# Designed miniproteins, single chains: the designs that were tried, part 99

Each design is a single chain, and the fold is of that chain. pLDDT is the mean over its residues in the fold that is shown.

## One batch from the design tools (miniprotein)

Design m3432
Fold by ESMFold2-Fast:
Structure m3432 (fold): chain A 68 residues (1-68)
Amino acid sequence: AALSPTAQRVLNSLTQLAREEVALGTPLEEALRSITELLDQYAAAYQLSAAEKATVLAQVRAELRRLG
């Protein structure tokens, strides 16, 4: 499903954070923990659907694996 503009902004922000964490040498598990915590906060604040939250998390996890 297509993401809302708000969910897309969240995805872009977390993807940028993922790139920065990899550049700093942060372990994958630690980076994923921090990103998941932020996504939970954004999902609560901006009322992201469960599907949008799952899609954002999957895309950021894929980017982390691609970079590391």
Scores: mean pLDDT 84

Design m3433
Fold by ESMFold2-Fast:
Structure m3433 (fold): chain A 70 residues (1-70)
Amino acid sequence: IDEELVKKGEELIAEGAYTKDAELVREGAELLKKAGVISEEAAELLVEGVETGDADKVQEGSELIIQGLN
């Protein structure tokens, strides 16, 4: 597992979620997916949730990341 990709991915997702910037969330999710710590489904849920304002999808994606990193 590439810990640098994981850390950068988490930082981008956190920043994108706070700024409501779906592009940052997409970049972060792609890095976490490349590092192998989240599934494509988790990445898509986060990106879609931020883009559409769907809080349930954002929560689902975040839970999958937390579970995958544990």
Scores: mean pLDDT 72

Design m3434
Fold by ESMFold2-Fast:
Structure m3434 (fold): chain A 63 residues (1-63)
Amino acid sequence: SMEEEIERKAKEALALVARRAPALFAAHPAQVGEIVLEVAKENPEASAEELAELTLERMRAAL
């Protein structure tokens, strides 16, 4: 389903964020998880790579 695809991409994007910004992820795991899910719902057609980038941009803007 579309919901399962969004959840799968969000999980992949979360792993990418953890690899690209490990210190940021370690400091704010709940916030990263929340933002990944939010951007995945807003961008259901986006790839995991695109979702990871959008998440990092939103995190940088919030910090």
Scores: mean pLDDT 82

Design m3435
Fold by ESMFold2-Fast:
Structure m3435 (fold): chain A 75 residues (1-75)
Amino acid sequence: MTLSTVNSSLEVDGGKYYQKVVLDSDGRLVSLETSGSVNDPELAREVNREFGVALLQARQAALAGQSVTLTVEKK
């Protein structure tokens, strides 16, 4: 079984948020690690939106049997 690892980081308002996702060749979640915190609901939605895009790209990489590293930056 081919595994794809995706590392995503987001910097918002001086804070850093990190997500590591491991998917199988069918795009199924094998493991998920996150670090950082958002104490504003509006910021939480924004962070989730950016990580959602990264997850879509991770799924494409998993289906291709590849690993990808993504960085999302927002000021």
Scores: mean pLDDT 62

Design m3436
Fold by ESMFold2-Fast:
Structure m3436 (fold): chain A 94 residues (1-94)
Amino acid sequence: NPAQQILDLLSTLLGVPVEDLLPKLDELEEKAKKSDGNSESTLETLELLKILHELTSEGKVEEAFEKAREFAKTSSLSDVTLALLDGLEKILNS
């Protein structure tokens, strides 16, 4: 199940169970906002992970990657983020 593989990957990356992914992402976003520094890339990365989490939790893997790519096009890290998303999608389809 590609949706479950993405959720398991996010769980491993963030060090929390799948059911705790959204609270953990919200915690990291609030910490980034409170740093009051230039955290644009960090906030953009966290928003991307929230998009992936939301749609893959609904089993919508194709829509998750589509919306993630649309968001990435507006990101300060668009080129590297799009390359990462393409690579991840290819691994999940292999």
Scores: mean pLDDT 75

Design m3437
Fold by ESMFold2-Fast:
Structure m3437 (fold): chain A 98 residues (1-98)
Amino acid sequence: MKPLEIGIRLTVHDATPEQIAEFAERVRELAEEMGAKMAGQSGPDIVISVTAKTEEEAIEFVKALYELAQEMGLDVTLEVVSSDEDLREKLNELLEEL
């Protein structure tokens, strides 16, 4: 089975540069703990690349990112920017339930 490659974009709204930097560092730490990699950052936009073995691992990672944003009190939009169509739909449904 081919690994699931997922690109996730996080956009931070109405935050200071310092808040964005702190969030980006925590996102990077979380990604490293879950076996993903931060692909880049440009101002309020943070891009993460993850290779998941299962859909459940992908869902767990997206949920962890959302919970981190809520814990930090930040208004963050999560977008799946690259993925299989079925997986993208499942991840979007998860985000609507959170």
Scores: mean pLDDT 73

Design m3438
Fold by ESMFold2-Fast:
Structure m3438 (fold): chain A 62 residues (1-62)
Amino acid sequence: VDIDALAQRVAQNLVANQPDATDEQVRKIAIAAGRSLGIPEEQLPKLAQKTVEYFKKLKAEA
């Protein structure tokens, strides 16, 4: 699974539907999404971190 591609997709969805989400909320949502897709537990922190980074980048462009 491409963690970067998944992180971008989750971040785009969050910017569209919940733009005021906190970093903690974004991390929790990314972890939940990753688990539902069968991402290994060891990769979930990386997914969460990248999702927060993409979320902030997308918001800066808006």
Scores: mean pLDDT 81

Design m3439
Fold by ESMFold2-Fast:
Structure m3439 (fold): chain A 96 residues (1-96)
Amino acid sequence: MEKIKLLEEAIKKAKEALRLINDVSSDPDRILELFREGAELGKQAGSDALVNDFEGGAKSVEKAKEGGDVYSSLSAASILAIGGIIESELEIKKLK
């Protein structure tokens, strides 16, 4: 399986999730779906770091949905999305 393509798709999922997190009117289920899709791409790419970032982001969005500390939970999800982008881009550079 082409690892670079999986990582590029993961970056797209993380960027879309980050954009939607910045829009308070966004559907949180869609944000959660993007993090879960990114985690699957990370698993297929064999990147434990990427899986951890996306699964962590999904858990943070779930906490926000359940009425936890929404601000802290969304901030954590945003940081994890950024982490997923950076890690994916660094891994792509190592493969090129």
Scores: mean pLDDT 81

Design m3440
Fold by ESMFold2-Fast:
Structure m3440 (fold): chain A 111 residues (1-111)
Amino acid sequence: MEEEKERKKRELELEIEKEIIESLFRMVVAITRIEIDRAVARGDVAAVLAAHEDALALIDRITDYLLKNNPDEEIQQFIRQQADQARAEVRRYTADALARLGADDAAAAVR
């Protein structure tokens, strides 16, 4: 009886950790989209590129921090998957924004 309760508790704790990790990467993507949208509203290609660079650097810092503090292989694999997804979403949003500004060469380079 006690072993079954401890197993369910560990499964719930892993699920909560995954939700926190996912939320962190989602917040970075959401903030980056707001910064890119503001830059697009100003017609500022350089600001779009700066927001992209800052977002990728922040994703790398968060990934390194989370991997160092989480020795569980399942959580480490989840962190890497969430980081890859966040990078892909940032690159796609940046490329679409640069294309909207007529910066097609810069959009192709980010993609």
Scores: mean pLDDT 87

Design m3441
Fold by ESMFold2-Fast:
Structure m3441 (fold): chain A 85 residues (1-85)
Amino acid sequence: LQEEALEFALANIDEAARLAVARAEAEGLAAPPVEEVARELRDFLENSEDKEAALNAGTVAALELAKARGDPRAEELEAYIREVS
C-alpha cells in the first residue's frame, strides 16, 4: 500500500505540491512557490536515506490527492495513516 501510494504521489507531484501549498496557506503558514515545493518533495521521496519517512510522506501526499479527486482509495489511505499514527 505505501509503495503504491508513493508511486501515485510521484506520478502527480505537481498537484501534490499545489495541495500542500494550499493547505499551508489555509492554516496561515508561509508557503514557498509550488514549483519549489514540487522539486523538494520529489527529491525527498526519490532520494531520502530515510525510506520510512519517504514512504510516510508519499502516503500522506497520495491521501491528499485522492481526497481532492474524490477517489474512493482516500478512505483506505486515511485508515492506514490513522493506524500508524
Scores: mean pLDDT 77

Design m3442
Fold by ESMFold2-Fast:
Structure m3442 (fold): chain A 72 residues (1-72)
Amino acid sequence: SAEDEIARYQARLRENPEDAEALLNLGRAYFALGRYQEAEMAARDALAIAPDDPRIRAEATALIEQARKAMA
């Protein structure tokens, strides 16, 4: 479930707070639950950690845009 994914990625982030992949996946899990503000924040944090990773940039940017549109 998305709740189980949130718990898993939060545990991963406790071990490594600079895990951009975990932050991106956490954002996707929040989005799946309709928690759009938390999804946007997690995706922005992933971008802050890995701004030069083209996959993180593309996927996090798309997630931020989707979350903002869902809140409009």
Scores: mean pLDDT 89

Design m3443
Fold by ESMFold2-Fast:
Structure m3443 (fold): chain A 87 residues (1-87)
Amino acid sequence: SSMVEELQRLLDELLELYKNKAPFEEIAKVLERIAELLRKAGRDDEAALLERLLERGKEVQETDPEEAERVFSRAMALAAHALLELE
């Protein structure tokens, strides 16, 4: 479906930004789009969790890199799991 294709594209973009050590503000924009797509797909609980992870990442991006890494890993896992359930 177009939703699955867009979610996969955003997940791939998120991984590429992370590999290139992009600023968190760029990563956050992709996460926000993923959360929006999850809400449109009726995945409100997953969207809400992703939105909370995004807020946490913004808070700790410069002060706690280990927590930022954990937040990113959780966000990636959540997005990947949602993609598998939509297929």
Scores: mean pLDDT 79

Design m3444
Fold by ESMFold2-Fast:
Structure m3444 (fold): chain A 72 residues (1-72)
Amino acid sequence: SLEEEIELAMARLTAAVMKRYPPKESDSVETLQKQLKLLKEMKKTARRLGDEDLVKELDELIKEIEKKIKEK
């Protein structure tokens, strides 16, 4: 549906922006946690709509942010 296409487009755009402007080591824990929450919601959407490639991309971004939080 058009609604599902918009949801996928928004999730893909979010992943693309996060790849282009990745979280910095100087980012606060609060900022990293907010980004993590957003990416986890986008991953749920991608999984529900069957975009396995996008799920994998979002999972990689989630792991990078979790690693940065753990190092603080």
Scores: mean pLDDT 82

Design m3445
Fold by ESMFold2-Fast:
Structure m3445 (fold): chain A 64 residues (1-64)
Amino acid sequence: MPTVEEIIKKLDELVKNNASVEEVVREGEKYLQLMLDNNTPRSDIVRVLSKLNEKIMELEKKEE
């Protein structure tokens, strides 16, 4: 299981490399599911979810 920091960094890299919103959502959902399956603290899940939402909104505004 990757760390919360690794997950956030991975999502940030996808956005910086002009990944599609769909790709970022799919990757984020996959990591969130892994976090849930591994009983990750809710605070960490919320941090990843917040970052995912922020990155999706940024991509939607830029409309690649």
Scores: mean pLDDT 78

Design m3446
Fold by ESMFold2-Fast:
Structure m3446 (fold): chain A 110 residues (1-110)
Amino acid sequence: MEAEAEVEWTNLRDGARARARLVGKDGEITLEFTEPPPAGADTSLWRVRVRADSEEQKELVDRWIAELEAAGFHVRLLEERENEDGTIERDYLVASGGPAARAELDALAA
């Protein structure tokens, strides 16, 4: 079954922003950018906000985060909140790189 969630990125080094739909279909997860990251933007440290309004969308988000971690990204959940309309928003820190990038992400999440 096909599920979609909204994803917004804010880069914590240069303030660059991006938006995409997270699409789950036939066990595959893809990002379809509605506002791609600008050319030359920093790619090392992002705050990622995901919006989900169903259990299927929440499961899609959980699987995407697991795939990011499997791909070598460092991910930390900062906050989960429920809006007045019943939608759930989750804020993550996502970092690429070695142990120094993980240490920086852990410090920002404390």
Scores: mean pLDDT 78

Design m3447
Fold by ESMFold2-Fast:
Structure m3447 (fold): chain A 119 residues (1-119)
Amino acid sequence: MEAMAETALELLLRLEGLTLVEVSPPRLSEAGVLVRRFRVRSPAGEEYPGAVAADAAGNAVAVLRRPDGVLTVVEVRDGKLAGVWRVREGDGALVPLDGRAADPRVGALLAEALRALAE
């Protein structure tokens, strides 16, 4: 769980050219998902909040929220990059910007990461 969360976060940082500013201690959700909150800094010096969620089945999702309401989502399976989406938060709905459907297994992790990000 922790290794997959760390892998998803590292891939998000590398793909978006971001540096890690802070990361919360890991916690388990009521669903048994490991969750961490973080903050990152862009090359322009702007800071953004994010969260990562990982399950015991080798899946993880890292989510970054931008000020414009666009989310960057990185999915990891078995320690490997499985997908990247940019999604817009609507009136309670996530809309994929690149037309890629999220795997249902990742949907639960995304929900946990978004819940942590809202806290």
Scores: mean pLDDT 76

Design m3448
Fold by ESMFold2-Fast:
Structure m3448 (fold): chain A 72 residues (1-72)
Amino acid sequence: MPEPQSEEEALRRKIRELAYEIWKLLDKMGMSDEEKKKFAEELSKRIATANSLEEKLQILQDVVEELRKKLE
């Protein structure tokens, strides 16, 4: 059954924002373009395994926090 599009759109926007945040963090870490590609592919495979948008969001949030901690 289709959920309200506005709610689904909001969740997908949050996922995109977190993915963009990860990209910026990788860039800040001084990773090469090839290294960023490899990381993005591995991450996309992991989130594709998740059962729901909420699980995908949780995975991305965890990754963002882990990367931020490494930048300290």
Scores: mean pLDDT 77

Design m3449
Fold by ESMFold2-Fast:
Structure m3449 (fold): chain A 62 residues (1-62)
Amino acid sequence: SLEDMRAAIREVAETADLSPEARKLLLKAADQKTEDDFNKAAREASKLLSDEQIAQIRRLGL
């Protein structure tokens, strides 16, 4: 669900060792109210994430 995806991204933003820019983009994605806006913001954030961090998000929310 969108809520599960938002929760997963918020958890990664809070717990992962991220640059301030990557954390900001993940938190922006977590605050989106529509699935389309969420997907766009998450796609931008994913460019700054490691494969392990992306896998964590998929496991928790996707």
Scores: mean pLDDT 75

Design m3450
Fold by ESMFold2-Fast:
Structure m3450 (fold): chain A 76 residues (1-76)
Amino acid sequence: MLRELLQAMADAAGEEARKFGMSDEVVQRIVDAILSAPDPVEAIQRGAKVAMDAGMSNDQVSAIARAMVEAARALQ
C-alpha cells in the first residue's frame, strides 16, 4: 500500500540524514515531507528539497534519494 511504501522511504531517508549528523528537527522535516507525498517519485523530490533547504551537500542528498529508492524496491 502507498502508506507502507512512503513509511519505508521516510524511515530510510531519516536514518541516512541522522548518519550525516542532521538534527532531530531536520530529520522530522524530511520524514514529514516524504509522508505528505501523493506518490513515491514526489516523495523523493520533496525529501530531497527539504534536505537541500537544510544545507545538506549534493552527495548527502543523493545518498538520501538512493536510500529511499532501495527501501521502495525492497517492498516490491
Scores: mean pLDDT 85

Design m3451
Fold by ESMFold2-Fast:
Structure m3451 (fold): chain A 72 residues (1-72)
Amino acid sequence: SVKEKEEEAKKLYEEAKEAIKNGNIDEAKKLVDEVRKLGKELAKVDPKVAVRVDQETGIMEMGISVEEKAKS
C-alpha cells in the first residue's frame, strides 16, 4: 500500500541520516537509492505522495554530496 511504502521510505531516510552522521557515506548512498526506487513505485500510484518522497530524497542527496566534499 501507499502508506506502507511511505513508512518504509521514512525508515530509510532515518537510516540514511544516521549513516551520514556516522561517516558511512557509501551506506547512505545505497539507502537513498532504495528510497528513489520506492518513489518511482509511488509515482505510479499517487503522484502527490511521490513528489513529497522525491523532494525529501533530494534533500538527503544534497546532504550526502556536501559530506563527500567535506571528506575530500
Scores: mean pLDDT 76

Design m3452
Fold by ESMFold2-Fast:
Structure m3452 (fold): chain A 105 residues (1-105)
Amino acid sequence: MKGIEEGEKGKKLGEEAEKEGKTKEGKEGGRAAKAGGELALEAAKMGTKEAEELGELGGELAKEGGELAIKGSKEGDKKIELEGNMTGGVGALAGAVGLVVARKL
């Protein structure tokens, strides 16, 4: 399932950004992406269409957030770091909503 794949990649990139982040913002962005990937992965595993779709979206956003957090931290670009943090946070929210929807179905 694409949601599982993207969620795992988002979690891995988020963990990398958290560990390698040269700034507080980069580390926070990595942490948000990691949480987003974890929640998206769990949502994708719930086995409903709605949870799978939200898991896929959350995983994609977590992956993008993690990539931006790593890039911004390495380049010292605070705008890219903040964008990564925000994108990872939205991914975490999408994953959390997917879990809630799956549990109510």
Scores: mean pLDDT 68

Design m3453
Fold by ESMFold2-Fast:
Structure m3453 (fold): chain A 88 residues (1-88)
Amino acid sequence: EISKRIAENLLKSGVITEEEAEELAKKSTAEAINIAREAAGHPALSEEEAKAAEISLRNAIRVAETGEMTPEDLENAEEIRKVAEELA
């Protein structure tokens, strides 16, 4: 699901073709994150960093679907926002 969302976003941005998007959707979430980062010109994440990013994305999806945030989610959202701003 997350890999599919990453593939759809890259396809909409014109960074990859439809065939590449189908391939990316079949990848693990960690691999999809690294492919997206490389396409954006960022260095690949280590295995530990990729796992942390996967957890952060899953938490963000859960918050978006439920509309509920714990204090831990709020603290993590601040950190995720800062990282996203630095990468932009």
Scores: mean pLDDT 64

Design m3454
Fold by ESMFold2-Fast:
Formats: structure tokens, C-alpha cells, sequence
Structure m3454 (fold): chain A 67 residues (1-67)
């Protein structure tokens, strides 16, 4: 159906964004592991959490609008 095809395209877009967020998180964790500074590690972890929360909020919003 047309709706199923649109849902698949939406899922693909969100999967791409999730992969991008995971790469950001992974890069930040790698940088944190190389850093001896606790404040730098805390900042990178906070940024990773914010990125994750942003993508989760967008996904939930889209589900509500499309349901």
C-alpha cells in the first residue's frame, strides 16, 4: 500500500539518522577514552546523550503524527 511504502521510507531515514548518531557516540567515546581529563569525558558523554535524546524525540513525534 502507499502508506506502507511511506512508512518504509520513513524507517529508512530514521535508521540512517540512528546510524549517524551511533557514529557520533562512538567517536565521542573513543575521544573520551584517549582523554585523561574528567571534564572532557563528562562533556563528550553529555553531548552523546543529547544527540540520542534528540533522535528519540524526533522518532516518537513522527510516530504520533503518522498514527
Amino acid sequence: TDRQRRAQQGNQLYQDKQQQSQRIVQDNLDQARRSRSQSVRDRLLQQSQDAQSGSDSLYNYTLRVNS
Scores: mean pLDDT 68

Design m3455
Fold by ESMFold2-Fast:
Structure m3455 (fold): chain A 72 residues (1-72)
Amino acid sequence: SDRDLAEQYRAAALNFADEVEQIDPDAGAQVRKDVDAAAEKAAASKDDREALQILKDQFNRAADVLAQLKKA
């Protein structure tokens, strides 16, 4: 379901936050905070597709932060 897929994106984004935290603890804490904020917004949504899009967007942002740190 879209909700199950949204939870998978949330879990993956939190895994990226953990990897970011190992490189840069402050950046990792910020990614985790952003994932939590996205999860709250998704939970407030009455539309499962909107909730999926919110968490998928956050997953992509978390992945980008990790990629940028690995290149620096």
Scores: mean pLDDT 87

Design m3456
Fold by ESMFold2-Fast:
Structure m3456 (fold): chain A 89 residues (1-89)
Amino acid sequence: SKLQEELEKTIKEAQELIAELKKLAEETGLMPLLEEYSDEETIENFIKKLREEAKKSEKKKELEEIIKILEEAAKLEKKAKELEEELAK
């Protein structure tokens, strides 16, 4: 079905964004910071903490790029959940 294809595409796009984020974090030396805050209860709290760190970090621009990717991944995850709910009807 078209909804199932859209769901599969959305999940794949989210996975690709997370892979890009990990690569960027490794290249910029920010992986330890991401690992420290990854234990946050929600992705929203994780993003909030990264935004606070970006304000006081020498790597502000790189952190802002990582935050942008995380926000996009979060939107795709929400879209995937909505598509799963539509498929369950």
Scores: mean pLDDT 78

Design m3457
Fold by ESMFold2-Fast:
Structure m3457 (fold): chain A 85 residues (1-85)
Amino acid sequence: SSSSEQRKKEELLKESENLLQKSRDNARNALGYNSTKSATDLANEYLQQLQDNVKKLEELAKKLGEEGQKKADEAQKLLDEAQNS
């Protein structure tokens, strides 16, 4: 395997790590937001961002294999938890 292929994979793994962190932040915000004016709308906005980040992670998983799939699975669990809470 070429060193350039490894570097591309490492870059995509870093992208997936950043997306997973954003997914964790979105899940926390969706569950923890308590504004009296627009709490439902803001929670829904964070859930939409989480859904978008899950889809991006699923797409990256197709390129990253097992390592990407683990991150996509974690983000999906965060989404499922946020939607069911």
Scores: mean pLDDT 79

Design m3458
Fold by ESMFold2-Fast:
Structure m3458 (fold): chain A 97 residues (1-97)
Amino acid sequence: LPPSAVPGSRPPPSVEEATALVVATFQREHPELAARLRSEDELRLAVDILSALGLDPNASQREIAESLGVSQSTLSRIERRLGMSRREFYAEVEKRG
């Protein structure tokens, strides 16, 4: 990796930039799973679910919904789109990454 030109701690990338990169990576690495989702918002939410499970793999649907500011029905919809539970989705992504 090229050496950093900044003299100290750089500010973290914006949440929007970080999310866009992770969504793009997800689409590139898991195109079959990405194809099951109908919108960019569903792709972003799937990535956010993976991030939440990465922090706490035992998190309940309610806890993930509360952390992401969405309803449990929204999470259930994503699980239904993927054809797998959130835990199976996380395990599948880890298995391939």
Scores: mean pLDDT 73

Design m3459
Fold by ESMFold2-Fast:
Structure m3459 (fold): chain A 78 residues (1-78)
Amino acid sequence: MKFEEAEKLIEKMKESGDPEAVKLMEEALKEAKKAYESGKLPDLSSEVGLLATGLLGIYFKDERAVKAAEEYAKELEK
């Protein structure tokens, strides 16, 4: 259910013809699913892990994911 919107977004991206962006989003969705099932946050040091954390915050309203994304954004602004 909650992942259905993200899966629909990826399907639309497949039609737009950017295979690298599609690959990153598919890997990010897999990582987000693993994190949601395990209760552990994705690896924020990787691009895929950052995207997965964003997906968790947007689609699942996961407090840990939202907080981790906010803290990472603050570190980038230093």
Scores: mean pLDDT 69

Design m3460
Fold by ESMFold2-Fast:
Structure m3460 (fold): chain A 83 residues (1-83)
Amino acid sequence: NREAFLERMDTYLEAGREEAAKLKDERARTAVVFAALLSFDGESPEVTGDLAVAIARRLGASEEDARQAGEAARRAQERALAA
């Protein structure tokens, strides 16, 4: 069911957007949302955090902003998995 698939994706995307909104750097925010979307198949919070760090670095974020993106993405994934 396409609707059920989109509802599942929305749960991860919503958690990602909420955590991303707390960050000031746009590249870090983008990395969190992308990591959430890539991890909606039930990836671990740790893997999701690592993805956000890698994406933020590739977007040119500072090491501190990349670290914050990783922490935010990990929290978002923990929340999505608990829902």
Scores: mean pLDDT 86

Design m3461
Fold by ESMFold2-Fast:
Structure m3461 (fold): chain A 95 residues (1-95)
Amino acid sequence: SMSDVQQFQDLKQQADQLIDEGMQLYENADSLSVEELEKRREELQKRRDEIIDQLDELVKRTQNDSLRGQVGLIRGRLLSTLDLLDEEIRKKKEK
């Protein structure tokens, strides 16, 4: 089994990739339909929720205070990562 630190690094990599994908989707929002944006946003939300659940389980079992702090930072980034995309989808629906 992986150590808590290794599991955190793997989850952080997944989180960073999801944040990058969300930003790319936001940057390309003008070239995509509302339906395609909502579909891709739903897939990103599902993956985000799965990562957050795994981070929350890591926090529950770890005795490493520094690791808990780092989890909190990544969790915060994940919670806000779709905010710009959500605003862009909202604007496209008003056109």
Scores: mean pLDDT 87

Design m3462
Fold by ESMFold2-Fast:
Structure m3462 (fold): chain A 62 residues (1-62)
Amino acid sequence: GMGEEAAEKAARNGEIYMKGVEAATGLPASVTVEPTSETTVRVTLTVGDEVVTTDVPASGTS
């Protein structure tokens, strides 16, 4: 469904962001993405020992 596709796109975007964070900080970074609705996904980023959670618009929303 759209929620699953949105989560996959957000995961890809998160992976790009994660590489940028690793390059900028020198710390290991990981990302998890879960759909919260058809229009939003929740992205949880772990950078070293810090955890940040952000809701982002899903790709392909109306």
Scores: mean pLDDT 70

Design m3463
Fold by ESMFold2-Fast:
Structure m3463 (fold): chain A 67 residues (1-67)
Amino acid sequence: SAEARAALEAFMKRMRELSDTGSDQSELQRMRAIADAIQAKAEEMIRQGTSVEEVRDFIEAEVAAAG
């Protein structure tokens, strides 16, 4: 759905902003890998018709698990 897509886009924008704030290079690399994995899975969920709430919950759970 458009709402689930918007949630994913908001997450990706937030990750870009973190990159722009001068985080450590190794930390940036780790965050990019996590963001790429989350994006790939979230896009698959959206493609399968997963609800906005489930996509958001997935993103938040993965971010929390990553620290």
Scores: mean pLDDT 74

Design m3464
Fold by ESMFold2-Fast:
Structure m3464 (fold): chain A 90 residues (1-90)
Amino acid sequence: SKKEEIIERIRKSTKEFLEENFSKSLTEKLMKVFDELLEKSKDLSPEKQAELAFEFVKATLEEAKKSKDEEEIIKKVKEKAEELLEKAKK
């Protein structure tokens, strides 16, 4: 479907961005959080899922500036992803 094609493009672009900016291990763990965010938001419009993807990347960059600890970055990004999902449902 058109929606599936848009979501796959969003996923691919997000992965490519993370691979360019972060280590392979951090990218793999962040992509797991991102894939969970996409799955939990699947009933939203493609436009809202694209907005969530943008905010996810923004949150990741913000947390990476605050900490060099991979586990702390992942924990904080996961918390932010859950907050973003709740806001998107409103």
Scores: mean pLDDT 85

Design m3465
Fold by ESMFold2-Fast:
Structure m3465 (fold): chain A 66 residues (1-66)
Amino acid sequence: GAEEKILELLSEKPLSTRELAKKLRQSQSTVSKVLKKLEKKGLIERGKDGKYKLTEKGKEELEKLK
């Protein structure tokens, strides 16, 4: 699903909502909603540059899905 794809993309490098929306071919609104959900779960965090980064917990969750 979109959550898994976002975690996979963020495992390679930090990305903004706009960059994720383009890569996933989805609206920024849809991607923003998923990002907020993942951030609440502690799987991602927002950096000083506004880009999202995978957390340690996010890496562990992604490993379970692979």
Scores: mean pLDDT 83

Design m3466
Fold by ESMFold2-Fast:
Structure m3466 (fold): chain A 67 residues (1-67)
Amino acid sequence: STSEEVTQKLLAYAVSEGLAADAELENIAQESVSGAEGLISALGLPDSLVYPLALLFFKEELRALRV
């Protein structure tokens, strides 16, 4: 499914940035995808925007972890 594909892409991004793909990070990735899908659906935007929006949400959560 698109949700699973996007979640895996977010986790791959985190690993490429030197983070461990643990259960906590998986939860943050899933929340980022769910938030992006909800917003895209509510606004009637194309599914092609789910990944870039989910990545934006995910990067913001990762930034908060570094503060």
Scores: mean pLDDT 82

